# Designed miniproteins, single chains, continued (5), part 111

Each design is a single chain, and the fold is of that chain. pLDDT is the mean over its residues in the fold that is shown.

## One batch from the design tools (miniprotein)

Design m19854
Fold by ESMFold2-Fast:
Structure m19854 (fold): chain A 85 residues (1-85)
Amino acid sequence: SAEEIVEQARRAIEALLRAETVEKKAGAALAVLGSILEAQLQKDREALEEIRELLREAAERAEDEFAKRLLELLAEGAEKALESL
């Protein structure tokens, strides 16, 4: 469901924010991307809008530049997915 996809994205975003290594940050970012792609394939506009908002909020909270850039790129990805629906 949309709520399950959003919950998966939320957990992955929080994992990215907590990650201490580049490898863990990359893994969490891939999990977020997976949720974006799943929502796009299901044409779930509401899930994509919520994921985009979570990513924008997380980017503002990120203290690590690498994590911030990943979150910004993922938010842009969610925006482009929305535009493709």
Scores: mean pLDDT 88

Design m19855
Fold by ESMFold2-Fast:
Structure m19855 (fold): chain A 74 residues (1-74)
Amino acid sequence: SSLRDQAVREVHETVSRLTKSLSLPPEEREKVLQELVDEGIISEETAKNVDTNEGMGAAAREIVDYYREQLRAE
């Protein structure tokens, strides 16, 4: 697949991973959020607020921006 198709898939998978984490026990949810922060996909501030509509919107934008930058770096 093209690099753009891969980036779109990565965005979808990462958003899915984030939304599914909200249904996990707190310990497992914190691990997923920390992994996303450590990878630079979302900010610590966004991770603290993913329970809110504003925080989830920020996370979605940051995920898209992250994979857009990865696509440009390749």
Scores: mean pLDDT 82

Design m19856
Fold by ESMFold2-Fast:
Structure m19856 (fold): chain A 73 residues (1-73)
Amino acid sequence: SAAEQQAVLDYATQLLRQQGYELPGPLQIGDSDQRVADLQRFLNQVYAPQLQALGLAIPVDGVFGQATLEALT
């Protein structure tokens, strides 16, 4: 649902802020920024075994797309 997607985006925004990134607002699907690429690298490093077990891969392309959203849910 839209509410579930918003909750995930809010969580991702909070994670980036906790890592010291300044964000002008909450993350949106389609956002393109170095900070999104840094988040994607972080998720791949921390959750690599879980992602591999699920057959998921998060592209480090700097775009907050569906694949990055799915990795956070």
Scores: mean pLDDT 63

Design m19857
Fold by ESMFold2-Fast:
Structure m19857 (fold): chain A 92 residues (1-92)
Amino acid sequence: AAAQAEANRRIDEITEQARKKIVELGEKAGVKDLAENVAGLFHLAATGSPNVGRAARKGAERLIEELSKYPVAEEIRKIVDEGFAAVAAARA
């Protein structure tokens, strides 16, 4: 229970830091709404059940592909990938 609560706190911190970075990049690029949707799906993928998390991860990848026409897409992708790696490390 205590170890799981600590892991959940770290995951919440990781997802909130990633959300702020993604939204800031999206706002600067004029795609704030798309960036907010990516951040929301990333949070759901990191914190949801395995089935919900897999669906949310696929949704985030699809929105990042839609962002690929904007220069900021690669930076957002890196933040999402680093975020998933950090969440996996926090769960281990």
Scores: mean pLDDT 80

Design m19858
Fold by ESMFold2-Fast:
Structure m19858 (fold): chain A 95 residues (1-95)
Amino acid sequence: SKEKEEELREKLEEILLLVAPFFAMEVQEKTGKVTPVNQEAIEELVKEYGEEVVKEIVKLMKEFQEKIKKTKDPEERKKLAEEFIEKVEELLKKA
């Protein structure tokens, strides 16, 4: 339904805002290319949150992207989005 699709869209937008600082690391891992700009952004994140937290968030981002791509049901997609947000927020609190 349109209502469930709108709720999912709002959750996906929340995820994009939450993980925006970590995209530099994800881009580096996906492309295999190291740029000075990406390296500086990654170093700042590691300084703020620690290397272990940054790596775990990037890992969760990859796992979420793979799961959401394979999941067609809007209700299951919303559950995956909520679980991802909760896990990322918990890791950020530990930092």
Scores: mean pLDDT 72

